Designed miniproteins, single chains, continued (2). Designs and how they scored, part 81

Each design is a single chain, and the fold is of that chain. pLDDT is the mean over its residues in the fold that is shown.

## One batch from the design tools (miniprotein)

Design m6801
Fold by ESMFold2-Fast:
Structure m6801 (fold): chain A 77 residues (1-77)
Amino acid sequence: SSEIKKLKELAERFKQGAKLDEATYEANKKLEEEARKTGTPRQTAQLYSAANISYVGKQVSEELAEEKEKKAKELEK
């Protein structure tokens, strides 16, 4: 049905967003660890904040994707 298709497309979009946020988290986490050794406290704080924002964004997108997939499966019954 049209509704099932829309839910699956929305779930895929959220999964893509989660992958992007995961990559951003990994990159900023690595940069934060280096900044703790060689950078300034300000640089470390900025990278810490950026990493945490991406980490939470990934979790939210994963939850939304799972919710949409569950709704699609229930409608297919």
Scores: mean pLDDT 88

Design m6802
Fold by ESMFold2-Fast:
Structure m6802 (fold): chain A 81 residues (1-81)
Amino acid sequence: GDAARLAALRAEVEQLRKEIAELMKQSTDLNLINKAIGEILRLIGALFESDRLPDADAIALLEEEIAWAKKFIEELKKQLE
């Protein structure tokens, strides 16, 4: 059901936030660190916004934000090479 899907998506957002934070620790580039902090704050904002939306809209929002975060993480990994 939607409640189980929302719980799974929220858990995925928390995992992505942890991955961004761990990658950020590997950099001394302040511009890269600032971008990573911005993405973490964006994901936090999405969690707060999802709590105020109907389940179907919350699911759509979190799926979109997760897709963007995954693209950001892949780009961040490339910049750390």
Scores: mean pLDDT 86

Design m6803
Fold by ESMFold2-Fast:
Structure m6803 (fold): chain A 97 residues (1-97)
Amino acid sequence: DVINQGIQDFFIRMNLIYHGMTSNQIDDINKNVGVVAMQTINRALNTVYFQSDVDTQLTMKGTMNRIKDRMVSLGSSQDTIDFVNNVIGSLDTRIQQ
């Protein structure tokens, strides 16, 4: 359903902006890495927000590090990489709790 996908993409974008990502950074990710990277970052933020179990957080940290490596290789902006580093750091803090 195209309408449901549009609604999901809208809420993902709003969640990323709420957590401090700019519209330009989201557009940079979509252009250079693709929508799956944006969806993965949204899932990582939700993993931190809902205080998911340690195994889930470890799995998500691994996935985020792979996304970060791809973003670096594809030439994403430093500001966008810094945001992803902050999300990974938040996952690490939750793992240590």
Scores: mean pLDDT 76

Design m6804
Fold by ESMFold2-Fast:
Structure m6804 (fold): chain A 95 residues (1-95)
Amino acid sequence: TQNRRIQGSSYADDGGDIVYNSLVDAGDTDVGRQISQTVSQRSINSVLSTPDDAVRHLDDVGDMLDDMGDRYPQTRDSFMQGSDRVRQGRRIVSD
C-alpha cells in the first residue's frame, strides 16, 4: 500500500539526515546537501512508484551511501548507519 512506501521513504530520509549531519560536522556541507537532495529525490520517487520500483529506488540509495562511505572515511560509520536505515525501509516496502 501507499502507507508502506511512505514508511520506507521515511526510513530513507532518516538515513540521509544521519549522513548529512555527519558531513556538516566534518565541514563538507555542500557534499552533505547534494547527498541529502539525492536521497530525498529517490525517496519521493519511491513513494510515487509501484512497490517493486520503490524497492529499486531504496536499493539504489543504499548502494550510493555504501559507495560514498569509501570516499569519506572519517564519516564512514554515519554512511553505514544511513545505509542500514535505508535497508530497513526497503524491507518494510518489500513485505
Scores: mean pLDDT 79

Design m6805
Fold by ESMFold2-Fast:
Structure m6805 (fold): chain A 65 residues (1-65)
Amino acid sequence: MPSPEEQLRAWVDQVLEIMKSESPEAQAVLQRVLLHEARRYLESQGYSQAEIDRLLAEIAARLAA
């Protein structure tokens, strides 16, 4: 089974593909929803707050690029 980090990368890749055809307003909503769901998912998998904050910062940087 894929690791939680691998699953999270797959979600980010899917959101990035969706964002290519969406308005800037829709892109902003997708980014917020992804970050919220990613935090909730990582918490459910037993990640520490420090690990979650690090991974979410990496995702946010990738979404901003």
Scores: mean pLDDT 80

Design m6806
Fold by ESMFold2-Fast:
Structure m6806 (fold): chain A 68 residues (1-68)
Amino acid sequence: GSSDQIRNFQQLARDTDNPQVRQAAIDSAQMISSGSSVDDANSYFHSQLSDDQYQQVIDDSIQRSRRA
């Protein structure tokens, strides 16, 4: 759900030492908190990341969502 994805982005922001990735994660969490869909926030986040970073994040998010 939206709450889980907000937590995922907040955790990514805490774990990363890359300021650009951190800012993208914060902005994506804020988009969901402000009423944007998870898909819209994920699309924005993808635009700010490398393909490898995005694939890792989305795979982890899908796995967590399927188990929750």
Scores: mean pLDDT 74

Design m6807
Fold by ESMFold2-Fast:
Structure m6807 (fold): chain A 110 residues (1-110)
Amino acid sequence: MTEEELRRYAEEVSRIVEELERDPSKAPEAAERLRRILDKLLAAIEDPADRERVLRDGRAAEEHHRRVHPDEPEEVHRAYGELTATLTALLVLAEQLGVELDSGADTPLR
């Protein structure tokens, strides 16, 4: 995976987040798109422990969202889990490549 490919995935994730925040009914499509990106990112992560952490963080986020927002559809909980895993994978790969990828207030992701 190249720095250019990583930045392109970060931009795509930013668009998916914007769409999901505007229309939660897009959660199933968002989850599928995020999972597709995540699978590509996971394949590029060299450390098995980092891959396990990414998947763990995603599961924890999904379960947390389900507890805090129990009246939301299951697809929304899934989308937030996939989003958290994908963002964690992007940060892991940015560190692996020596690239700054900030998902904070001043980035395309926020």
Scores: mean pLDDT 81

Design m6808
Fold by ESMFold2-Fast:
Structure m6808 (fold): chain A 81 residues (1-81)
Amino acid sequence: SHSEFLRIENELAWKLTEALEAKDLEKAKEYIIEAVKRMKEIGVPEEEIKKFVDSVIKMLEKQKVPKEFIEEVRKEAEEII
């Protein structure tokens, strides 16, 4: 449901912020990929999941996260979608 989708997005936002503040990129990636998997499992349309991933990538770029890490996240998310 859309409410479930928003819940996943909000939960990820807090967890991702904490992981990035801790410089724990491995945890950050785990949280992002877990969110994508849950969105797919509950039937969120592929196009909406792609928009979500693009928004996350844009945020990571603004926070100066290494491009190599961003590419890993993008590739893993694409394999799930």
Scores: mean pLDDT 83

Design m6809
Fold by ESMFold2-Fast:
Structure m6809 (fold): chain A 55 residues (1-55)
Amino acid sequence: MEKMKKVLELHNEANKRIQAEVERAKAQGWSEEEIRRRQSALMEETFKQIEELLK
């Protein structure tokens, strides 16, 4: 139960950070490909944190 709550918190933090990074990148004129690569990297980081928490 406690682990699930931490997983949800990590997910919420990651979503907020990803959205902020995407908006910042768009404002700075990043290409769509660069933005997608950044999103993928942030998502992978979040999934690794969740996997580590669940172990």
Scores: mean pLDDT 79

Design m6810
Fold by ESMFold2-Fast:
Structure m6810 (fold): chain A 67 residues (1-67)
Amino acid sequence: SSLDAALAKIRAYTGAFPARVVAVVEGYPPADLGVFADKEAAEAALRRFAAANPDAVITDVRVTPAA
């Protein structure tokens, strides 16, 4: 699924925490999910976003250092 690919990208991130997570959604502006202390918090936020937006096609996720 598109969500599984996005979660894999969070897991592959090797940069510093805290990190900003932005979901790229087909047909919509990028969704800024916020700044998270670790990968577990970032994955939980992406899963909550997907659950709240079941019709959203997540095409990518951007993870960048926030510190």
Scores: mean pLDDT 85

Design m6811
Fold by ESMFold2-Fast:
Structure m6811 (fold): chain A 71 residues (1-71)
Amino acid sequence: SEIEELVEKGREALKAGDNEKAAEYYLQAAQIRLSQGDYQGAAELLRQAADALSHDPEVQAGLLSLADQLE
């Protein structure tokens, strides 16, 4: 699955310390979920992106707010 591949790449990026790259992969996966009408799955991926960007509290808060709107 394309989504599973993106999530795996995100996890690998986190292990490498590439938080911004990890967030990019999770956001790409979230966009695919949104296009499929899977709002809950998209929200979960947005929360993972937010966790990756804990160094940027404003961006993190924005992503968490968006995830809450999808649930």
Scores: mean pLDDT 86

Design m6812
Fold by ESMFold2-Fast:
Structure m6812 (fold): chain A 90 residues (1-90)
Amino acid sequence: ALDPLEKAKEAFEKGDYDTALFWFGLVKREAELNPTPENAEGYLAAGRFYEKLGKYDEAIKYYRMAIEVAPDSPLAEEARKLLEEVEKKK
């Protein structure tokens, strides 16, 4: 099975931003079709990745997805704080 979120996170952690960008791009497509609570941490990681690249629109989308799929979680609270910071930079 193809696990784009795990591959994207591994590439990001290793500093391989080209590979991370490719996999996070696939994550975005899948999230737009069927967002899931199980992927909430991956959406948060994608938001942080795009924010580091200065892609604030993409970062905002991923932070919002993390909030929407698990709104009552500690992860959603973290995503809300990051969302406020990114909107300030945009």
Scores: mean pLDDT 77

Design m6813
Fold by ESMFold2-Fast:
Structure m6813 (fold): chain A 82 residues (1-82)
Amino acid sequence: MDQVLALVHQGRYDEAIEGFEALIKSNEMPTDEISQRSGLEAAKLFFQHGRYDAATKLLQYVIEHGSPDHQAQAQKLLEKIK
């Protein structure tokens, strides 16, 4: 996740999207506190740059696998893009 977030900060959105989608598909997406936080941050940046499908997918992953606090944050962000 940190590498995905770094790519987003560099404006490399397509590479970041490919990276996190690969992690989700292979079930290798980290679910620890730091990775959930990085996922929420990446989703916010995807949303701000018009990558709504990627933002939605990442937020849905956090809702399904995150802590209650991260789930609440992800749901609130998802409502803004839906």
Scores: mean pLDDT 75

Design m6814
Fold by ESMFold2-Fast:
Structure m6814 (fold): chain A 116 residues (1-116)
Amino acid sequence: SDAIEEQVEKIEEWVKRSTDEEIEEWVESLKGEGGSDLARYLTLKIKKEKVNLDISSLNDEEIKELFKKIARWIAEFLINPDKKLFEEARKVPEEEVEETLEFLKELILRYKELEK
């Protein structure tokens, strides 16, 4: 939908203008009560799509494509979250959430570097 695409553009623009510290602080905030649902949702999506968490194995084009995919999942969560998927995400182990947040931080920082 247009709303999803507009939100993806806002996420891309926010990353490009944010400092590395601001990005790290945002990812850390996902460990809190308000952010934990998004973190679990992303972890479940990563598992279902079998996303490779080894960022060092990805080329620049693959990083940009993966970032846009994840930005779309974030946009979908914020605008119209799938209730069934949300309930399934609550069962995700804490250790897997922590792995996802570290992956997310590294992906965003690398995307920012490629976009300047």
Scores: mean pLDDT 86

Design m6815
Fold by ESMFold2-Fast:
Structure m6815 (fold): chain A 68 residues (1-68)
Amino acid sequence: GAMGRLDPAGPDARALLVQLQRAYGLAEDGVMDAAATEAIRAFQRRHGLADDGVLDAATRAALRAALS
């Protein structure tokens, strides 16, 4: 299984990814492809986070706040 399988935020992370994909006009498939990773990096840059394209706890919290 993926490293986030024991993380209760696993389903929430996928939901946030779908919301981000919708906001950026991407396919809403919940998959971490190149386009989704680039959208996450752009979001991280705008919010003063590390632009590593990783959907970590800080990035997920910022996405939830911005997309709520």
Scores: mean pLDDT 72

Design m6816
Fold by ESMFold2-Fast:
Structure m6816 (fold): chain A 67 residues (1-67)
Amino acid sequence: SALSLAQQALKLADQAVKYASQGDFDKANQLLQQSTQLALQAAPGLSDQQRQDLQKKLIEAHEKVKA
């Protein structure tokens, strides 16, 4: 389901931030890319609010990994 894909995307984004905090930026970037792909697959099945919340969390994760 779209919600399941969105939850998986958020889990991968959280893992990406964790790997970045450990200095593993290659793994962090791979996980962010996978998270983004799952989010794109989930988007058509989500409400506008759910889509905005997902986008906000992905942006926050991306900013933390870029540091």
Scores: mean pLDDT 85

Design m6817
Fold by ESMFold2-Fast:
Structure m6817 (fold): chain A 66 residues (1-66)
Amino acid sequence: QLTARQRRMIQMADTDGNGYISAGELQTVISAFDTDGDGYGDDAINAFDIDGDGYVSIKELLQMIA
């Protein structure tokens, strides 16, 4: 589950400001929190990619954790 700080980092990963995060940028955010490999970096990307297109809407992501 994502914290407010993690939400902010996800927002900051949206460098284009288009409201979407690529799988690669999401991987960077997850990697920053998963320092011991206990998390599922690749699996977490797939879990957030609910439409299977390799992109995650920031709005949808924030709604899931609100």
Scores: mean pLDDT 59

Design m6818
Fold by ESMFold2-Fast:
Structure m6818 (fold): chain A 77 residues (1-77)
Amino acid sequence: SSPIIILFVDQQDIIQKVIVVPSPSTLPFPPSSLIGKSKSYGISLLQSLGYNNIIVLPVGSEPHFPEQLNDIYLHTI
């Protein structure tokens, strides 16, 4: 199955946090290299490499993401 990539963005759509499921990340670069990049740049790069399971959430959603992540994982398998 394709990995799920979660991008946490600020009010300016700048990536502040990246989570890749399952761990360890199968990306050809460190996920942290996307931090400080725009949402549009991150999505375009990931899609160009064949990664289409991308979720974008606002920063501050992190306390709820473990439940969301489990539900998405069960529905993607």
Scores: mean pLDDT 72

Design m6819
Fold by ESMFold2-Fast:
Structure m6819 (fold): chain A 97 residues (1-97)
Amino acid sequence: MSPEVEEGERLKARGEELREQGLELSRQGDKSTDSSKATELFEQARELFLRSAELYERGGELYRKAGDLKKAIEAYANAGLSLMGASSNRIAAESLK
């Protein structure tokens, strides 16, 4: 396996981990009865989703450089899903202000 693919796999794994953490914080925000705590949780979730998207995009670039277009497309699609998660948490936080 090329060094670019190996690094892409590491970035993908970290991106998945951050997205899972963002989903968990978003869920905790939804369950919170305290609007200030909910806002903080949604803002923290947004930051995790944005970092997840950055890692997936970097992984996609490495896969593209290695010529693995299928993995590059999958990585960019996952970056898009993470950006949607960031947007949802931004809207949720704004709704409480």
Scores: mean pLDDT 89

Design m6820
Fold by ESMFold2-Fast:
Structure m6820 (fold): chain A 77 residues (1-77)
Amino acid sequence: SEKREEAVSSSAAGVMGAGLDAEAMLLERDTSRADREALAAQLRAMGEALNAASKGTGAESRAALDAGSALLDAVRG
């Protein structure tokens, strides 16, 4: 459900660092609700991949990098 907050605020929760980069980009550009939801989904995927990578899974480390690239691409769109 929606909480009357921008993706900027939402992206800061759950993952540290990566969300702040997305937040800065959203502040520079007006972004649609669709872009905001796409960014939130990518941030969630990145957080899950990072959690798995912390357990020593190389494939999950790659997934975390892929999620980060997808996040940047979503902000670009």
Scores: mean pLDDT 59

Design m6821
Fold by ESMFold2-Fast:
Structure m6821 (fold): chain A 55 residues (1-55)
Amino acid sequence: LEKAKLVIKGDKLIVVGGGEAEVIMVDGSKVVVKVGDELNLKDVLAVENAEVIEE
């Protein structure tokens, strides 16, 4: 799968490009994210299939 591109902006994780990523949440759930999706960074345990860019 093509890697998603994610940006950390303050306390948020934003999907800005690429493919889909899988996000593992601190409660153990998995969420598939795509361009335009935003997550609270504190709720995120791990990200799979993604490049993460710190601002």
Scores: mean pLDDT 78

Design m6822
Fold by ESMFold2-Fast:
Structure m6822 (fold): chain A 91 residues (1-91)
Amino acid sequence: ALEKIKELIDYFVEALEGISPEAAETARKLANEAVEYGLKGDLEKARQVADEMIEKVTEIAKKANPEQADSAKNIARALAGGILRLMEELR
C-alpha cells in the first residue's frame, strides 16, 4: 500500500518535472506531508495539505510556464485525489 503511494507520487512528480522542476519538488514535499498526516489518521489535515499542494504547484507553474499552468493543476489534482483514495483503501 505504501509502495503504491510512492509509485503514484513518483509518476505524477516526473510529469510535473517536464513543466517545472520547482513545481515537481513542491508537489513531492507536500504529497509526502499529506501521506504522513493520513497515516497518523488525520485525514482532515491530509486533505488540507493536498489542497495546498494543488494551489502552490499551480502558482509555481504559472510563473515558470503560464501555458502549462492548467496541465500542472490537473496533474496536482490527480496526485491529490490518488493519495486520498489510497489512504482510504488502507483502512
Scores: mean pLDDT 85

Design m6823
Fold by ESMFold2-Fast:
Structure m6823 (fold): chain A 62 residues (1-62)
Amino acid sequence: SAAVLEAQRLLAEMGFPVAVDGVADAAFRAVVREFQRLNGLPVDGVPDAATLAALRAQLEQR
């Protein structure tokens, strides 16, 4: 999905070891959960609107 690809690109730009392939595999979900934990978001491994907004905000700060 477009959300998965965007999350993968943002995470990769931040230095997380994720492939930008549009596939929400177990490794991708684990990285999303870790990002959610670090940012105080619900830890579900899904790149929802709140998670994408937090990713964009973090990229602007780095």
Scores: mean pLDDT 80

Design m6824
Fold by ESMFold2-Fast:
Structure m6824 (fold): chain A 89 residues (1-89)
Amino acid sequence: GMEEEARKLARRALELLLEAVKALKEGNKLEAEIYEGLALIEIAVLKLIGAEELAEEVLEIMEKAKELLKKGNYEEAEELVEKGIEKYK
């Protein structure tokens, strides 16, 4: 149903964010920006279909990951996003 589709979009957004974290860790800034943009599109679709709470939860994970990345805590950012992906399996 719609809830299953929403969970799939949330998982996809976090999988894209994980690729962004990995790309940034390897110094691939452009690739990281592309993956972050794709993740934001999936979050926008979650909001469009009315899965607002799920969209906010995924966005909060993204914001926390971005703060860890700003501090150079790549490993903690990667772990945070991976835990999010596991939650929506």
Scores: mean pLDDT 87

Design m6825
Fold by ESMFold2-Fast:
Structure m6825 (fold): chain A 68 residues (1-68)
Amino acid sequence: AEAEARALAEQARAAIAVARAAIDHGNLKGAQEFIAAAREYARRLEELDAELGREMLADVDAVEQQLA
């Protein structure tokens, strides 16, 4: 359902935003936890909306690369 996909996208974006804030504050463990959460939401989103889910996974990967 579109509403379910929207909720997953919002949760993924929120987790990405928190992960970015955690990186900016040097909380790498917190960042890793929220990156993992965002990835799970994005993968579930890909099952409902493949294009949007793929875009979200790319955003998660970009944030994860900041930890490397």
Scores: mean pLDDT 84

Design m6826
Fold by ESMFold2-Fast:
Structure m6826 (fold): chain A 68 residues (1-68)
Amino acid sequence: MKLSDEEMRERIEAAMRLFASQGVSPETFRAFMLREIDEALARGEISEEEARRYREIVDEVAAQMEAE
């Protein structure tokens, strides 16, 4: 795997903070991140296993963003 769960979570949290600063909703952030993961998988840049793990982390971070 290219990144650990911890490293990927840090990257997704950084993206969340950036999106929040731009006034982007949690739903829009989630949709964007999931699309990026799906596109990376389609390009062969990540494995299906990595994609599943990354989607789980995105859901957790989006829920955190939605909470406040």
Scores: mean pLDDT 76

Design m6827
Fold by ESMFold2-Fast:
Structure m6827 (fold): chain A 110 residues (1-110)
Amino acid sequence: SEKEKVKEKAIKTLEKIISDIESMLNDPRITNPQLKKALQILLDFEKKVLEMLKEGKLTRENAIKLFDEAFKKVWEATKDLPEEERLMVLTMFYYLKSLVLKYIDEIEKA
């Protein structure tokens, strides 16, 4: 079905994003422990979203709640980072949020 195809594309995209974040965490050039904490929060958040998507439990409402809790943690972890690193993490967070909400909308419309 169209809904299944959209869901499969979303899963594949999120799995690639998870792999990319894991690669960043394993990059020996990333030495700042606060940056590592922020990336770990993004990784844990994306893994939770992927799990819920696979289980058919990801709704717009619970996604927003997950994003609100993740944002608080990311904000706290990044507030003492250099501006460049903080902007990188926040940009990644907003991109991931917009992408997940877009896929929820596309699945619901299919």
Scores: mean pLDDT 86

Design m6828
Fold by ESMFold2-Fast:
Structure m6828 (fold): chain A 62 residues (1-62)
Amino acid sequence: MDLNRAQGLAARASIYDKAELPADAEDIGEYTSTLPDGTTITVKLARSKTTDLLYVKELKRE
């Protein structure tokens, strides 16, 4: 995954939290990107089967 995707997903994390996940949301994967300063961003995503919307379940920065 590239830097731009990780940053976009991080921005979405400020909008959606776990309480907003629909019951039909499925985990679609974990995506990791490394910043030029060596910081690693990891984002866990879920997608609703009904609405096809993406939700950020967890964002980790190391």
Scores: mean pLDDT 62

Design m6829
Fold by ESMFold2-Fast:
Structure m6829 (fold): chain A 66 residues (1-66)
Amino acid sequence: MEKKKEEAKKLAKEMIDQGKSFREIVDELTKKFGISREEARKIVLEVVKEKYPWQYRMMEEAEKNA
């Protein structure tokens, strides 16, 4: 099992609860866990989808229209 992915997901949840921005969370995950920025972004989106499904939909729509 990829223990790093579970720890990264847990940290992302804590940072969201602290009011950190999406960018700050992605940057912190890449620094602490040595994962790619794309992998960190996917983890954050998964956490947002679970905790705040409305915000996840807004982010997905913004990416599609960028």
Scores: mean pLDDT 72

Design m6830
Fold by ESMFold2-Fast:
Structure m6830 (fold): chain A 60 residues (1-60)
Amino acid sequence: MKKISKELLEAVRNMAKELIKLKKTISIQEAANLLGASKSTVSRAAKEVEKELGVKVFVK
């Protein structure tokens, strides 16, 4: 639980909100590349954000 920074979680949340607004999806790999983070860390952050928002916007 301590390995996802609040800054990264917020960045993923902001990205998810923009994707919902545009009705688009991106891959976890694309999100990881854009955020400069590892795919595994972004995958965990994306899962938390999708749970909070009740929608799936990141694809594998």
Scores: mean pLDDT 77

Design m6831
Fold by ESMFold2-Fast:
Structure m6831 (fold): chain A 104 residues (1-104)
Amino acid sequence: SLLEEVEETVERIVELLREAARELEAQGRVEDAIRALLLAISITGSAMVLLRSKSPEAADGLIGDLRDALAFVRRHSTDPALVARFAALVDRAIALINQIKAES
């Protein structure tokens, strides 16, 4: 289902944010690493709200959190391959979420 595809895509996005956090911490960028982890928590929470409520407002909230996370990764990551994978997953997640909104 679309909800299962959103859940799976969000899980991969959260895994990449945790990977980005580990790389930032290894670079001594502890504050940025913590911010990446807080973004992962926010995305997880927004996804849970969408999966339970199925509301357009919850969908918009998750899209906002995903866009904020993409902007953060583009600004702070030193790994172009990670940035490219992250951007592709965010684009896919937003497309799936917009399809859920259209079917609501």
Scores: mean pLDDT 89

Design m6832
Fold by ESMFold2-Fast:
Structure m6832 (fold): chain A 81 residues (1-81)
Amino acid sequence: MIQEIIELLREMLESGTTLPEDKVDQLQEALAKLVDYIYETYPKREEQEKLREEIIEVSDKYGNDKGGILSLIKLLEKYLE
C-alpha cells in the first residue's frame, strides 16, 4: 500500500506531467486507505492525529506542486522504516 503510493508519486515527478485520471483516482483511494491504516496500527490517539495531520498538510500540495509531491514521498518513506 504505502510503496504503491510512493511509486505513483515518483511517476508524477519523473514524467514531468500529471498522472492520468484513473491513476489519480487510484492514488486518492490509496491515501484514504493509508489514513485508515494509521488509525488501526497506532494505538495512541496523539500519534494517529500527528501522522494524519502530516499527511493532510503535504497532500494539500500533491498533484499541482512538484515540491509538495516530493515532500509527500519523503513522509511516506518514514512509514516503511
Scores: mean pLDDT 65

Design m6833
Fold by ESMFold2-Fast:
Structure m6833 (fold): chain A 80 residues (1-80)
Amino acid sequence: MKKVLAIKVKFLLETSDGKTLEIKRVFALDISREEGEKIIELIKKNMKGVLEVSLEEVTEEEAKELAKKAAEENEKELKK
């Protein structure tokens, strides 16, 4: 089973009506841990409202599940 590096990002997004939403993103990339660490540095430096950024080696199937869960949580936040 092919392993990939999952970069997980949680950040705050302010809406036009003054609500604050917690948005989650998962990027599954066929890259080295060193490359992933560089991406995390760029995210922390350039992305406003970042709460958490983490790196995890997972299978492609696990990465799809993580991305799906993040999308479902984001949809729930948007319905508040």
Scores: mean pLDDT 78

Design m6834
Fold by ESMFold2-Fast:
Formats: C-alpha cells, sequence, structure tokens
Structure m6834 (fold): chain A 91 residues (1-91)
C-alpha cells in the first residue's frame, strides 16, 4: 500500500480505539464491579495502537500496512468481544 493508505488504516484504528475506550470507561462508571475488565481491555487497545503506530513508520509500506491492518482487525474483534461479555455480565 501507499503511505496514504497506511495513514488511513492507522486513523481508522485510532477511531476504533477512541470509541472502545470511551465505551469501556462509560460502562465501568455504570458497572463499577466490571472496572477491572474495562481497564484490561483499555490496556490491550493501547498496546495494539502503539504496535500499529510503530508499524506505520516501517520503511516497507506493504509490510507496514499489513501490520496496521492486522492490528485494526484485532482491535475491532476485541471491542466486539468486550461489548458482548460486558453486556452479558451486566444482564
Amino acid sequence: GSEAKRQELLDELKKVAEEGIKYAEDFAAQHPELRPQAEEYIKKLNELLKEAEDASKHPDPVYGSAIVYRKLEEAKKLFEEFKADAEAQAA
């Protein structure tokens, strides 16, 4: 991919992470007993974001884009799993 595509993927990941973190913080505020799970989820998102930012700087744009894309897919899956598990525990 081009540099522009790599930046686009990174920007999408940042948006997913921002939405996920806000959801987790809001959920933990309403369900303080689930705060440890929310904090673990936020930590994992921040680790994925850091890895993607590092990959976005790789001199091989194809390799960099592939890693950022993989981290984006991991972040999306992690968010869906957190929502499903959190909602089930809060029911």
Scores: mean pLDDT 83

Design m6835
Fold by ESMFold2-Fast:
Structure m6835 (fold): chain A 61 residues (1-61)
Amino acid sequence: GAAEAGAAAGLAAGGSAEAGAAWGIRFTYDKGNPEEGAAAGLAAGGVDEGGARAAHQLSSI
């Protein structure tokens, strides 16, 4: 149902976002740009947290 669709979308988006963000952050950080890595991590983490919370609540119902 709708709850399953929301949870699936959250998991798919979260996984892809995490993988992409991790690769980008590691490469940028290794280049010696920790500010950019931290900012990117916060932005990506914020979106991922929101999605994870919504998916977790929907799955718990």
Scores: mean pLDDT 49

Design m6836
Fold by ESMFold2-Fast:
Structure m6836 (fold): chain A 76 residues (1-76)
Amino acid sequence: SANDIALQATKLQLRWMGEVQQIELDMKQGKISPEEAIERIRELTEEVVAELERLGMLDTAEKIRKKSEEIIDEIS
């Protein structure tokens, strides 16, 4: 149902946000390099975007891609 799709999309967005925050924290603590952080954010973003696109949430997928690019630009 539309409600089930919306719930799944929300869970994917929360997962992306939480995992990006953890990657940024690990980078700030010196556990990973900025280059490793960028690679992990790109990989995570492509996985989440593919799942959102499978759900038909194309606009949400594009917003996540743009947010990822903004974060990567700030790290670079």
Scores: mean pLDDT 90

